# Ledger of designs, part 44: designed miniproteins, single chains, continued (5)

Each design is a single chain, and the fold is of that chain. pLDDT is the mean over its residues in the fold that is shown.

## One batch from the design tools (miniprotein)

Design m17512
Fold by ESMFold2-Fast:
Structure m17512 (fold): chain A 128 residues (1-128)
Amino acid sequence: SMAAEQALYNFAQDAMDDPEKVVKLLVEIGKLSEEMAKEIVASIIYTVESLPKDASKREVALAVAKVLVGVEGYPKSSEEELAGLLAVISKVYGVDPEDLVQYLRDWGLIPEEKVEELLEKVKKILAE
């Protein structure tokens, strides 16, 4: 989904521009601990800065998605933590949670059997 890709890209840019604001959103909306929120934001910043200078929006969005899930050597997020991260991105950037979860599935970052459970958890957080 182009909407999910754009939202992940925008999330990366906001983390680079104002990391403290993103930490606050992850705690208040995403219900993450402050420690986890700070670790995720620091990992996003490090990952984006480590990309080639000419990295495409698609490459940035995919790199961020990998950090959120905890692949390629990053700490693995719990299903509740991942749901919280996706709820923040959905709410802040106005992207459907279905598009975000499907984006993770399309890139092989989550198994197919986890799609419905993850989506239900994201929707529950958004209903609060």
Scores: mean pLDDT 87

Design m17513
Fold by ESMFold2-Fast:
Structure m17513 (fold): chain A 108 residues (1-108)
Amino acid sequence: MEERIEEMREKLKEYFGISDEELDALVEQAKTLSDEEINRAIVRARDLLNWAKEQGRTDLAELLEEILENADSPEARALLYVFVQREYPKWRAERKERIKKTLEELKK
């Protein structure tokens, strides 16, 4: 369990380009969240996982699957929340633009 959490931390640091200190601060903030907020993050993470698989983004899909598999750990739940807070807004913006572009292509 602890080794898997450390591996997830390293992957998140590399993915977002953040320091150990920044990640620790975010994880500590996430630990103060309610179960409802964490459950919403889990739902959003599943949406991101499905999108990552559809786009062939294997690295992102593997990371999300690993975090979701360990979501019973408080540390893993905190990491999940941090990941979703950073990626979900980007994904939502990208998905909106992609739908718009696809609709424009379908008119030609």
Scores: mean pLDDT 74

Design m17514
Fold by ESMFold2-Fast:
Structure m17514 (fold): chain A 76 residues (1-76)
Amino acid sequence: MIKVNVRLENGVLIVESEADEIEVTVYADGKRVAGPVTGKGKVEIELPDLGDKELWVEIIATKDGKKFFHFVILPG
């Protein structure tokens, strides 16, 4: 229901939302590779060199005390 935008730019994962706070965790090859990282409306995470691996991005967005769970898959 809440809007979340996810993009990968030059090895940096950028997550933006209309939420008050977002918490981002990144998985690749079944392993956590980054996070959890928390930010207000925007989170930027510098990723290690993962080659062409598929990224599984877990996002917990909080707005007005309510939590919304999003899961985004970015192809390798």
Scores: mean pLDDT 81

Design m17515
Fold by ESMFold2-Fast:
Parts: C-alpha cells; structure tokens; sequence
Structure m17515 (fold): chain A 55 residues (1-55)
C-alpha cells in the first residue's frame, strides 16, 4: 500500500540521517541539532503511518 511505502521511506530517511551524523564527527553542533530534529520529525511521521497500518 502507499502507506507501507511511505513508512519504509521514513525508515530509510532516518537511517541515512543517522549515518550522516555518525560519518561526520567534525560536524558543527547546530548542524547536528538540525539533523536530529529532522530525525525526530521523521520518527513521529513513521509512528503515525505505523498506527494507521495497525488500525
């Protein structure tokens, strides 16, 4: 379904963002904070998509 595909895209995006932080130890704190906020937003969206799939 479209929602299953959307959930997978969020999982992939979270993994890529986490890898970007891990691979760039010299990244500025503000940039790390921005990426962590993006991860948090994607995790919230993923949780919503997974809740819809469980309904």
Amino acid sequence: SRIEALAQRYRDSIALLEKQIADNPDMKERDIAALRLAIKNSQANLATAEAILRA
Scores: mean pLDDT 87

Design m17516
Fold by ESMFold2-Fast:
Structure m17516 (fold): chain A 76 residues (1-76)
Amino acid sequence: MKKAEEEALKLAKQYADALYQSGLSGGLSQKTADTSRDTTIDTAKKKAPQAKSLEEARKIAEESAKKGVAAGQATA
């Protein structure tokens, strides 16, 4: 349980950092990049305790990243 939660947060942070760097490099505003990153991390923190396996951890990180992208697009 604890390892799956830790992995979900670790993967979500990697996705958040990648979205932030890619967004800025791709010409997105600082505000849009910040929103995508912060939403990804916040969503992962709320869902990570529910991860029962490493597979669920990966799904939580991926869904968190998708929500981050959607939130960023809404502010662009």
Scores: mean pLDDT 78

Design m17517
Fold by ESMFold2-Fast:
Structure m17517 (fold): chain A 69 residues (1-69)
Amino acid sequence: SPLEKLRKELNERLEKVAEETKKEIQKLKQQNVNASPQQQLQKLMDLFIDGFDRLGEVFDEHVKKVKEA
């Protein structure tokens, strides 16, 4: 059904955001080995905020597709 396809798409998009966020965390750790604890915390916070914004966009897009279906 259209609803089942939208649910599958949502799950795939959520998995993609999670994988990309994990990669960015790993990259941040590698690039910031010499950064102070405060600088590392700030960069980690910025990354989490970006991740939450991206999750919000995924949910908003899913709601839009459900309404259009």
Scores: mean pLDDT 77

Design m17518
Fold by ESMFold2-Fast:
Structure m17518 (fold): chain A 72 residues (1-72)
Amino acid sequence: SELSLEEKLELAREFIERLREAAEEGKITLEQLRGLIETLRAQIPSLSPEDQKVAEEAIRRLEELARELEEK
């Protein structure tokens, strides 16, 4: 079955929090995180309007995480 927009957004948030934990443990680098942001941005024009919203929210949260990592 298809996930709702709200369910997709929640899963994106959970995934980003797992990435935050991995970054704090040194399992993912700032460069890898920036690469993921760039990849998601490149995919946005090819996505459905619903999936664009999910990707845009994920990018916002990934940019926040990247900012936090840069401050450390």
Scores: mean pLDDT 80

Design m17519
Fold by ESMFold2-Fast:
Structure m17519 (fold): chain A 100 residues (1-100)
Amino acid sequence: APSAEVRYVQTLADLALQEVERLLAEGRWDEALEAVRKFAEAAIRVLQETPAEDRAAVQAIILATLDRIRALVEERLPGTPYAAEIVAIADETKARVQAL
């Protein structure tokens, strides 16, 4: 069973994904981009602060969430500059997470 720390991070990731989905559905694309950028920054910080015992589980949650954000923007905003920028942020953040 996941620890309280891992469950907390999963909840934060789920809330971030829900916010991005809502903003995209509302056509608030600049705010969706800002939400993704804030999540990426928070994810790196959280992973750096995570205890060694929970690190692999937290890393997996972050990577899965970034993949879901990427898929969501490619589905909803294909060929747009917003999708291109969000995909770039997700891919850069995934590389940083995998290097930690």
Scores: mean pLDDT 86

Design m17520
Fold by ESMFold2-Fast:
Structure m17520 (fold): chain A 100 residues (1-100)
Amino acid sequence: HMTKEERKKVFEELLEIAKKYAPNTKVLDDLVKFYVENTENPYEYDPEEIIASLAVMAAILGDTDVAKAFIKAVEEYAKDHPLSPVAKVQINLAKYYIEK
């Protein structure tokens, strides 16, 4: 079982993967700050669910490249870690919005 501290560490590791694929790290960093500041318990969720939710947020806002970077980070994580149903739904929703 992951502790809150372990979840935060994995979340930060996933963000570094996303930053490698993001052409605009400022937009990515701003979305992360918005999530942390506007979420009461930001690290109580599985890290891939948080990143998947950020992908949806970026996609809805039209930050397509950032949304794709978050999706890529979750898909790389999914190679070794099965995704929760919530993470799967959010990734599919993000993909839906970036196709428009």
Scores: mean pLDDT 84

Design m17521
Fold by ESMFold2-Fast:
Structure m17521 (fold): chain A 79 residues (1-79)
Amino acid sequence: MDEFIEEQKEEVKKKLLEMGFSEEVAELVGETLAKLMKAGDSDKAIELSREIIELGENGSQEERDKRLKELAEKLLKEL
């Protein structure tokens, strides 16, 4: 289970970097997703994944990083 979560965290981080997100945000989002998966909070994990898809490659890196960082920090605080 933990090994699978770590693998998914690294895959998410890699994909976010490929999409043009900053390393800081990619690491934060990967960690947030891992913690949500460990907590069994599938609804919050889905919310985070949806935001990533909706942000995509559209807009500036700064705006996308800010929006995704704010959501990840909010979800972590709610754990």
Scores: mean pLDDT 78

Design m17522
Fold by ESMFold2-Fast:
Structure m17522 (fold): chain A 76 residues (1-76)
Amino acid sequence: KLADERTKETLKSLADAILDKGQVLSGQTAADMLEAMPVQTEYAKKAAEELRKLAKEGASTKEVAETLKKKAKEIE
């Protein structure tokens, strides 16, 4: 589905911004960006929930990036 592919692209872009461009993104910020997408897929909702959990647990920016990559990989 086009919406699922866009969700995957957004998750990958956020992970790449952290890993390749050195951006410091918290799980909360990443979740907010996913929730701001015009179409909310189930994948986007579940990814945002996991990212908010990571933010509450004080996860590192690297853990946020790895979670984003994992969630993107789940979208086939």
Scores: mean pLDDT 77

Design m17523
Fold by ESMFold2-Fast:
Structure m17523 (fold): chain A 96 residues (1-96)
Amino acid sequence: SEVEELEKLRDEIVKLENQAIEALKAGDVEKALEHFEQFVKLVERKLGERYPKLVENVKKTYEEIKKEKDIKKMEIMFGSTVGLVLMHLEVEIKEL
């Protein structure tokens, strides 16, 4: 079902967020950016047609995160962007 597809996507996004945040906490910025890139590609592939402006925002934030030198600011920017995507998914799941 569409609900099951969106729930699986939510769970995959949460897993990638947790992996990226743990990498940032460990000071492994390269690994954190790898997980964040996987998140960006997943969101573009799965949500690009449904939410083109959301995907544009995610891509813009990814470019800003790559230029950031403050790990705490990277964590905040990444968490805020993932949270926005998850909010869109939760609203859609509840309306189906």
Scores: mean pLDDT 85

Design m17524
Fold by ESMFold2-Fast:
Structure m17524 (fold): chain A 55 residues (1-55)
Amino acid sequence: MVEELREAFEESVRAAKDLLRKLLDPSTSQEDIDAALKKLKEANERVSELRKELW
């Protein structure tokens, strides 16, 4: 449980960094930005669900 929450949080941070890099790169397509946003939302939802189960 706690280990899964830590991994989910690390994945959320990684997804946020990936999105930031894509936003700073003018050659990045809107499709790539949308995909990174979806990945970040999914990671954040996973963290939220694990937190609800833990508490």
Scores: mean pLDDT 78

Design m17525
Fold by ESMFold2-Fast:
Structure m17525 (fold): chain A 80 residues (1-80)
Amino acid sequence: MEEIEEKKRKIEELKKKAMDYIGQTASYLTQAIKLRMEAEDLAKESPEAEEVRRQADELFTKANEYDKKAEKYIEEIKKL
């Protein structure tokens, strides 16, 4: 018998995972934005500015991946 307690436990686990991914998404977005601003401040076409832009792009990619994972868990919670 899938009692209320088992369903609550599953919801809590999914919620925790979604919240963790949301937190990581926010963290990576903040870091990416800061790096993008630093790269713009380096406005000369330099290898350093290019490297900082590359790092920002990687963080945006990670943020998008974590955002998708969070959305997946949120959808699973909604189905419960």
Scores: mean pLDDT 77

Design m17526
Fold by ESMFold2-Fast:
Structure m17526 (fold): chain A 66 residues (1-66)
Amino acid sequence: DPNSPEYLAALEMARVIIENWLAEQGRAVTEEHRAFAEEFTRRYAGTLSDAEFAARVVEEAARRFG
């Protein structure tokens, strides 16, 4: 449910993690990164623990965006 507090919290967490990962590389957030955060959250929100979700976002972002 995209309007649930849990979903919105997961989406915000994914966005923050991606922003921080890009900032560490001197890179700006793009529409592709935002779309990835939305897609990732739809696939994994409510299926992983918070720690597993955070770790998986970093792994998938690194694999997709280098």
Scores: mean pLDDT 83

Design m17527
Fold by ESMFold2-Fast:
Structure m17527 (fold): chain A 58 residues (1-58)
Amino acid sequence: MLLDVLVVDMKTGRVVKKTQAESLDDVDLSDLPAGEYLVVAVDEDGRVVDKKVVTVKE
């Protein structure tokens, strides 16, 4: 089942992207400005099941 994925800009604390993916490794962040992002996966029950910090480079 697909996970709801939220991408949070760690500089501003804002959700900059919402998507669905089967894993956090399937989330494309190449369209975002360079920086650090918190990627949070939420299941169908609204539980946080995974999270990671991703650094986007130019």
Scores: mean pLDDT 78

Design m17528
Fold by ESMFold2-Fast:
Structure m17528 (fold): chain A 67 residues (1-67)
Amino acid sequence: SILEKARQLAEEYAHLVDENTPESVKERIRIQKEIGKLLGISFKTVKSEEELEEKEKELLERVEAAL
């Protein structure tokens, strides 16, 4: 289901938050876009850490609303 897939992606994302490598940042962006598609959120390319945090908050809010 969409909720199960969104949860799985969110868990995968959470594991990457503690890693600060170029590969982990790339995967975080990929996961954000995939969750966004599942929840119908339009995404633009993030340009800063602050913008990334705001997109993360938006995704979490949508996941919580879907639960």
Scores: mean pLDDT 64

Design m17529
Fold by ESMFold2-Fast:
Structure m17529 (fold): chain A 89 residues (1-89)
Amino acid sequence: VDLSNFEYLIFIDQGKYSTKVTITDLKTGKVETIVVNHDQPGGISSSSIAQRKGLEYIAKKTGKSVEEVRKNTYFTGVGAGALATKIME
């Protein structure tokens, strides 16, 4: 993977009760985790929703727009949504 072109790394891990979003700032090395709860126990959690929440979190922390953050973010983890998001959307 070409990390030289990215400022942020988002790792998504779907759990039984929630999806965990681990956000790494590649410039500072700072790592934070946010949790997206499922609507019901063992329910479906959308990786796209988790990705969006991660982008919004970075935007708030950095003062950048969500679109600018998305452009500079590499998505990885488990789940089709996490692995598929390497371009806009």
Scores: mean pLDDT 66

Design m17530
Fold by ESMFold2-Fast:
Structure m17530 (fold): chain A 90 residues (1-90)
Amino acid sequence: SEEDKLIKKIEDTLKRYEEVTKGLIELDPSRKDDLEDELKQMKEDGEKAKELVKTGTKSGISQAKRILGSLSGRVLSLESYKQSLEQQKK
């Protein structure tokens, strides 16, 4: 139950990451390669976090929460940046 909730949070965060990455590439195509490389790395980190949750260990769950925190912080930064660029597009 708690493990399922944590996995869902990781999945939801990765989906937000995909959406913001696509939107940023549309707004600034010059950043495509860097943004795609970052998305690939974030997906790998998210998969690792899900695998750590599935171990059911205290250390694994703790590490997964740390990874989720990093992913969540970064996606919020990118979403804020995207919103700023959309305001400039007027």
Scores: mean pLDDT 86

Design m17531
Fold by ESMFold2-Fast:
Structure m17531 (fold): chain A 104 residues (1-104)
Amino acid sequence: MSVEEQVRALVAQAKALLDAAMALLPADLAAANRKALDALVAEIDARLAARDWRGLARTLVLLGAHATLVFVQAVLLGKEEAAELAARAEALLEQAFRLVVAQL
């Protein structure tokens, strides 16, 4: 499997976990998070298509930071399942970041 295929698969899995986490959060908070996450995922897809490994690494850091924000929001709201999903998404994004940095 190519590095591009591995990164795309990891990001897709992380997005699915974050979407599931946001479904457990209040609707207004979930909507704000979805808007930010959708923009970052679109940027990752664009950078991956262009083979812009430096831009991709930067966008993965930003997506990881947003996954951490979802985790913190879930913890503060007592949404343990959402927090677990967000933490799993962070681990997948860290794995994707390590694959991308290896291309630099």
Scores: mean pLDDT 89

Design m17532
Fold by ESMFold2-Fast:
Structure m17532 (fold): chain A 72 residues (1-72)
Amino acid sequence: SDIDTLKAQEKALLEEYGDVPLLAEPHASRAAMAYLLLQANLGRKPTIEEIAKFSGSLRAAVLYVLVEESLL
């Protein structure tokens, strides 16, 4: 399930970067939620810019997308 995968990635991000205020739980969770909602509404993978605009955190969105792409 995509949602289970995203929750696992969110947990991994929080464990790795939870001590960084910008990447604290509220930002990581917001980025994951933005990804799911935007993907459902756009019918395609959202861009980092779209996730950042919707989630309110560019850094969290970038790290989230890098994990999704298996680049981090």
Scores: mean pLDDT 58

Design m17533
Fold by ESMFold2-Fast:
Structure m17533 (fold): chain A 79 residues (1-79)
Amino acid sequence: SERVAEINARKAELDAEYAALLAKRGPSPANLAALDEELLAAARPTVLEEIDLLEETYADKITPEQREQMARLREELAA
């Protein structure tokens, strides 16, 4: 629970930083695309850790469809 709270706090910090940069740079399609790529790169390790914890914690509750979706997301983030 403490680890999950720590991950969520880290995600909230990234969300706040994105909102601040968006407010500074403006919401153009080019700026949004650049910010999304920058945020994804910064968030990648945290998101991968969250996926690992979710798969391990809820292995018995995850549907095959959800497992496939998580595997694809992990592959995209690791590439």
Scores: mean pLDDT 75

Design m17534
Fold by ESMFold2-Fast:
Structure m17534 (fold): chain A 78 residues (1-78)
Amino acid sequence: MSEYDPKTVKILLTLAENKGKSLSASEIAEKTGESVSTVRRYLNILEGAGVVSKDEKTGKYSLTEKGLITVENLKEEL
């Protein structure tokens, strides 16, 4: 996988800023300035990578433990 695509970074940081809340693809699109279709595509990839989890009942997304580690690495950027 590509390490840090700019859209991936925006989505992960948006989820991290809302750590106590799950966000829909539409909410992430509004916060990132990306289209809902683009966000859904990236969320599907990130879910496959195990860094994002989708709630089956609400359709909302949150960071996994692996996703939290990924965001921490993005913020440190050594």
Scores: mean pLDDT 78

Design m17535
Fold by ESMFold2-Fast:
Structure m17535 (fold): chain A 97 residues (1-97)
Amino acid sequence: SSIWESMSPAQRYAVRAVAESLRVIGEMIDEVLEKSRELGVPMEEVPEIDELAKEANRRSFEIIRAALERERAETGSATPADEATLARVDAGLAALA
């Protein structure tokens, strides 16, 4: 059996949410590198770096929120930990608005 087959639903959703968040951060890094190359400046001098980072954080929070909502729908249960995580994600999204 694979390690994935031995995981609990909570462990599987956490792995998926982390992997998707890392993918979004990777996409942001690639975009900053491409803009750096196009402009001929170091990454830290890319004019849009703050906005690109803000957008990547927003997308990461939305991915985590969607993963939590999906797991709650699939398991039919809501734990205090899930509610606390959703509240933190909602606060993060509000701070980025």
Scores: mean pLDDT 75

Design m17536
Fold by ESMFold2-Fast:
Formats: structure tokens, sequence, C-alpha cells
Structure m17536 (fold): chain A 81 residues (1-81)
């Protein structure tokens, strides 16, 4: 179906959390390029989750997920220099 569901929100958050954990693991190994890549992927999943949450009227959750996405993009940019 064309409308997002609560399952879509949950799956996007779970995928974002997985990418974020992979980014943290890359940082622990000193792999800043790998960490930046995973943080960008995590940000994309959290942005998708935010859009889904907003479509479902979950405005507070959508805002939190949007802010988390922007934070991860900022961290990724810092790691690339």
Amino acid sequence: MDNPTEEDVKLAIENGELMERLGERSLERGDNLGAAFYYRQAARFYRAASDFAESLGKDELAKELRERSEELLTRAQELLK
C-alpha cells in the first residue's frame, strides 16, 4: 500500500540503529571513513522514519527522529576532515 504504517516506522528505526552501531564500531577501530558512511546511512533511515511518523500524526516522534538524523549527518561531516 502507498500509506506508511507503524511497522514502517519501527523497521526504519531498527535499520537506523543498526547502521549507527556499525558506525560506532568503525570509530572504535579508527576507521573515520567507514564511520562517516554508516552515520550517513543511519541518518537516511531516521529521516525515512521521521517522514513515516509525521504521516501517521506522530509529530513529537517525527521531530526527535529528524533531529537525530541531522546530528548524525553533522558527526559524519566532522569525521571526513
Scores: mean pLDDT 87

Design m17537
Fold by ESMFold2-Fast:
Formats: C-alpha cells, structure tokens, sequence
Structure m17537 (fold): chain A 100 residues (1-100)
C-alpha cells in the first residue's frame, strides 16, 4: 500500500542518516532499488532521489561521488528515457567495484 511504502521510505531515510561506510551505502542503494520498483507516486520518487543524493554527498569520498555522478550523467545522456531503477542499478555497480 501507499502508506506502507511511505513508512518503508521513512525507515530507510533514518537508516541512511546513520550510514558511515561504503558497505552500508550499498545496502541503502539496494533498498532504494526495491522502493523504486514499487513507487509510482511522484512525491515518493522525489524522496527516493533525495535519499540517494544525500547518501552520495554525506558518505562517499569526493573521487567516488564524482565517478558515480559522471557515470549516471553519461548513462542518462545516452538513455534519456531510462528509469530511476536503471540509474540506481548503475550506481550500485560502480560502488561495488570499490567495496572489495
């Protein structure tokens, strides 16, 4: 339901605010992917995007944040109709390369 989805987003936001490691950041992106697959409401989509952008700004080193943002910019430039889910999947792939 919409109400359950809103609660799930609120719980994820609270978790994301406490994240300090790359492994935890990847866990947030995995959960954002699950939410993006379910969310059709524009306000919820905007909240998912906000959580993602805040995560990049707060947790990632400058170089890694730049790499993720550049990869997303190039992806959306080539694929203008790509979904938030596809963008989050790409971001997760980039982050996982640095988590080993």
Amino acid sequence: SLEELEKEIERLQAFADKVTSLDEAIEVVDRLLELARKATDPKLINRIRSIFMDLLAKVLPDELRTEVLKALAEFYKKNPNATDEEGLELAREVLRRHAA
Scores: mean pLDDT 86

Design m17538
Fold by ESMFold2-Fast:
Structure m17538 (fold): chain A 74 residues (1-74)
Amino acid sequence: SPELEALRAFLGEFARRMRDATVEQIIEEVRGILEGMEPGSLAEKILSELLKKLEKAKTTEQALAIIEETKKKL
């Protein structure tokens, strides 16, 4: 689907951009993106679940792995 293809591309770019970011910075960036999303959209649902998983990450490497797993699941 176009929405899932766009979200995969977005998550790939996001992971690349956040390579040197802290977990807290990654979480805040995802929160900011979610605030601008259409309520009830598939993308909002996927990113909300991603945010919940990211809140359990302790390192940037774990956060990036969570993003990659979300991307693979699409």
Scores: mean pLDDT 85

Design m17539
Fold by ESMFold2-Fast:
Structure m17539 (fold): chain A 68 residues (1-68)
Amino acid sequence: EEKEKERKELIDAVDKSYQAGLTLAQKEADRIAAEDPEKGPEVLAELQKQVDENYEKAKKRIDEIIKK
């Protein structure tokens, strides 16, 4: 139960970071789109890809730590 609670707290923190990352990616893409509409979607795609990859890696690391 304690390990489950710790895992839940770590996942909640990672989920919060993921949501913040997506929000920042959208905000940056919107800023770029205001100056160059064609570049907005390109920037969003790249930033979202990085946020998604970091999220998956973080979840995998949590599973590795908690199982020990």
Scores: mean pLDDT 80

Design m17540
Fold by ESMFold2-Fast:
Structure m17540 (fold): chain A 78 residues (1-78)
Amino acid sequence: MKKLVKVTTADGKTILAVGGDEYAEQAGRSAGVANAMHGGTPDEAAETARKVAEQMGLTDEQIERSAEAGRKAAEAVR
């Protein structure tokens, strides 16, 4: 497990933070938008965001937040 995670804002700023909830949401939103633009469903966007967050070593709560952000972003684009 990673104790420090990168927090990436919409402006592209990257900082190191413990927990990184903001980073998880940003990663989820990016995955959701990309998935929707390629004809994917909000559910598929959520699954993609979850897998990305898991590979980054984020916590279960952060993975869930990433999935929710991805789903909402995909719904907003559609």
Scores: mean pLDDT 67

Design m17541
Fold by ESMFold2-Fast:
Structure m17541 (fold): chain A 68 residues (1-68)
Amino acid sequence: MKLNIDTNAYSNIEIILIVDDMGLRVEELSEPQRKKMLEAYQQFPLPSSTSQVARDTVEELLKEKEKE
């Protein structure tokens, strides 16, 4: 599965919310999908108004990338 969301930092929040709302785990994401999401998070920093829940989700995905 591939998310067709590629815009600014606002899109990063939307991606995070979708992942959280659907309860998707890193394991549920295809390897290409996971890589694309992690690259998007690194390319566009989250706004300072980002919620704690969204930040925690991004940090979890980033930790998985660093481990691999």
Scores: mean pLDDT 54

Design m17542
Fold by ESMFold2-Fast:
Structure m17542 (fold): chain A 56 residues (1-56)
Amino acid sequence: MEEELKRLAERIKAGEKLTKAEAEWLMSPERRNKLAELSGLSVEEITKRIEEVIKS
């Protein structure tokens, strides 16, 4: 889990968009909070990116 979140954080910092599967996986508040910590983005910004992908 933590290694997967670290890789996802690196991809997000590189400007890569989330996939629907990744967005669904990040619906857990614990995973979202950890991703925010690792990526340097706010929880609000990560939530916004998740919502954009799911609504697509």
Scores: mean pLDDT 78

Design m17543
Fold by ESMFold2-Fast:
Structure m17543 (fold): chain A 73 residues (1-73)
Amino acid sequence: AAQSIADAALKAGIITPEEAEKLRQLPPREAARWVLDKLTEKSKANSAAGGAPGITLDDAAFAELERVLAERE
């Protein structure tokens, strides 16, 4: 579960390979939260720069992030 999140973030250029390896070792919820936080920061920077397209997690990976964060057992 954490692997797909880390891979998607790395592919999107949100994180470094070192950070991706660290995220892969975290529980999925914590990995998803960390990636979402990074994605939000980068999205805000792009908005300040005039709305340039810059952050694209694929739809499946983004949906998985939202789902993992919202999931209750």
Scores: mean pLDDT 65

Design m17544
Fold by ESMFold2-Fast:
Structure m17544 (fold): chain A 81 residues (1-81)
Amino acid sequence: SDSDVRIQWTNFIQQMVQQAQQQGKDSLQVGQIGVTFMSQSMSNPSVSNNQVMDIIDNMQTMSVDQTVQVLNDMIQEINSS
């Protein structure tokens, strides 16, 4: 369900925020990008729940910096459409 996907996304971003804090990186930026992606993806009918779950799974092994870059790229693609 949509609520389940939102919960899983929130948990994933919370973990990334904690990792960023532990590494002395910009945790506020990570949180803001995560919220922006969810807000924009939920308003876009081309983004399915399965795609969001696949993104979470693929990003589990990524660094904080890689996660930020990938999310920024996806946000730009959504905004360019």
Scores: mean pLDDT 81

Design m17545
Fold by ESMFold2-Fast:
Structure m17545 (fold): chain A 99 residues (1-99)
Amino acid sequence: PTYSEEEERALLEEMRARAEELLRRDPSLRERIEELARKIEELLAQGLEAVQAYLDSLPTVEERALAYGALVYLEKKDVVEGVMAMLAALEGAKRLAEL
């Protein structure tokens, strides 16, 4: 089934609220995303292969989710959207582990 534009909007609003609440509870998360984004940007200057090697070296789902959040932050220049992406990646990994 295709989500309606209203259903998509409601889901995005809920995810944004969760991301903003998490940033309020853990302000260090902003700093971690920004620091990781700087590291990924430096690796991008070396080429996509360097970025891929770094992502492949991350040992935990949590670290990979944070890296995905940092990539979204680099594209959008919005830390809330970066945290939303991180939360979505963590939720997806949890659901796959339950299959």
Scores: mean pLDDT 78

Design m17546
Fold by ESMFold2-Fast:
Structure m17546 (fold): chain A 86 residues (1-86)
Amino acid sequence: SDEKHEEEIIKALEEDMKLLKQEVERLVAQGKLQEALDLVQQALKSLQGQRDYLEKQKASERVLKKVDEAIAELKAIQAEIEKKLA
């Protein structure tokens, strides 16, 4: 069902975000700030593409909101890393 498919999308997004944040934290802890920034920027491009795809597929506001929240979180992480590089 569409509802079950949306639940699977949200679960996959949450799992991907958890793994991404763990890897970013690991890179930052090691002083690999440029690698951490590159990873976040690549993930943002991927999520923006996924957001566009889901909107085209008429995904619910709930799914789009979850993707928008993930994008906002990654933008915040990007800004924190950029401050450390300055």
Scores: mean pLDDT 89

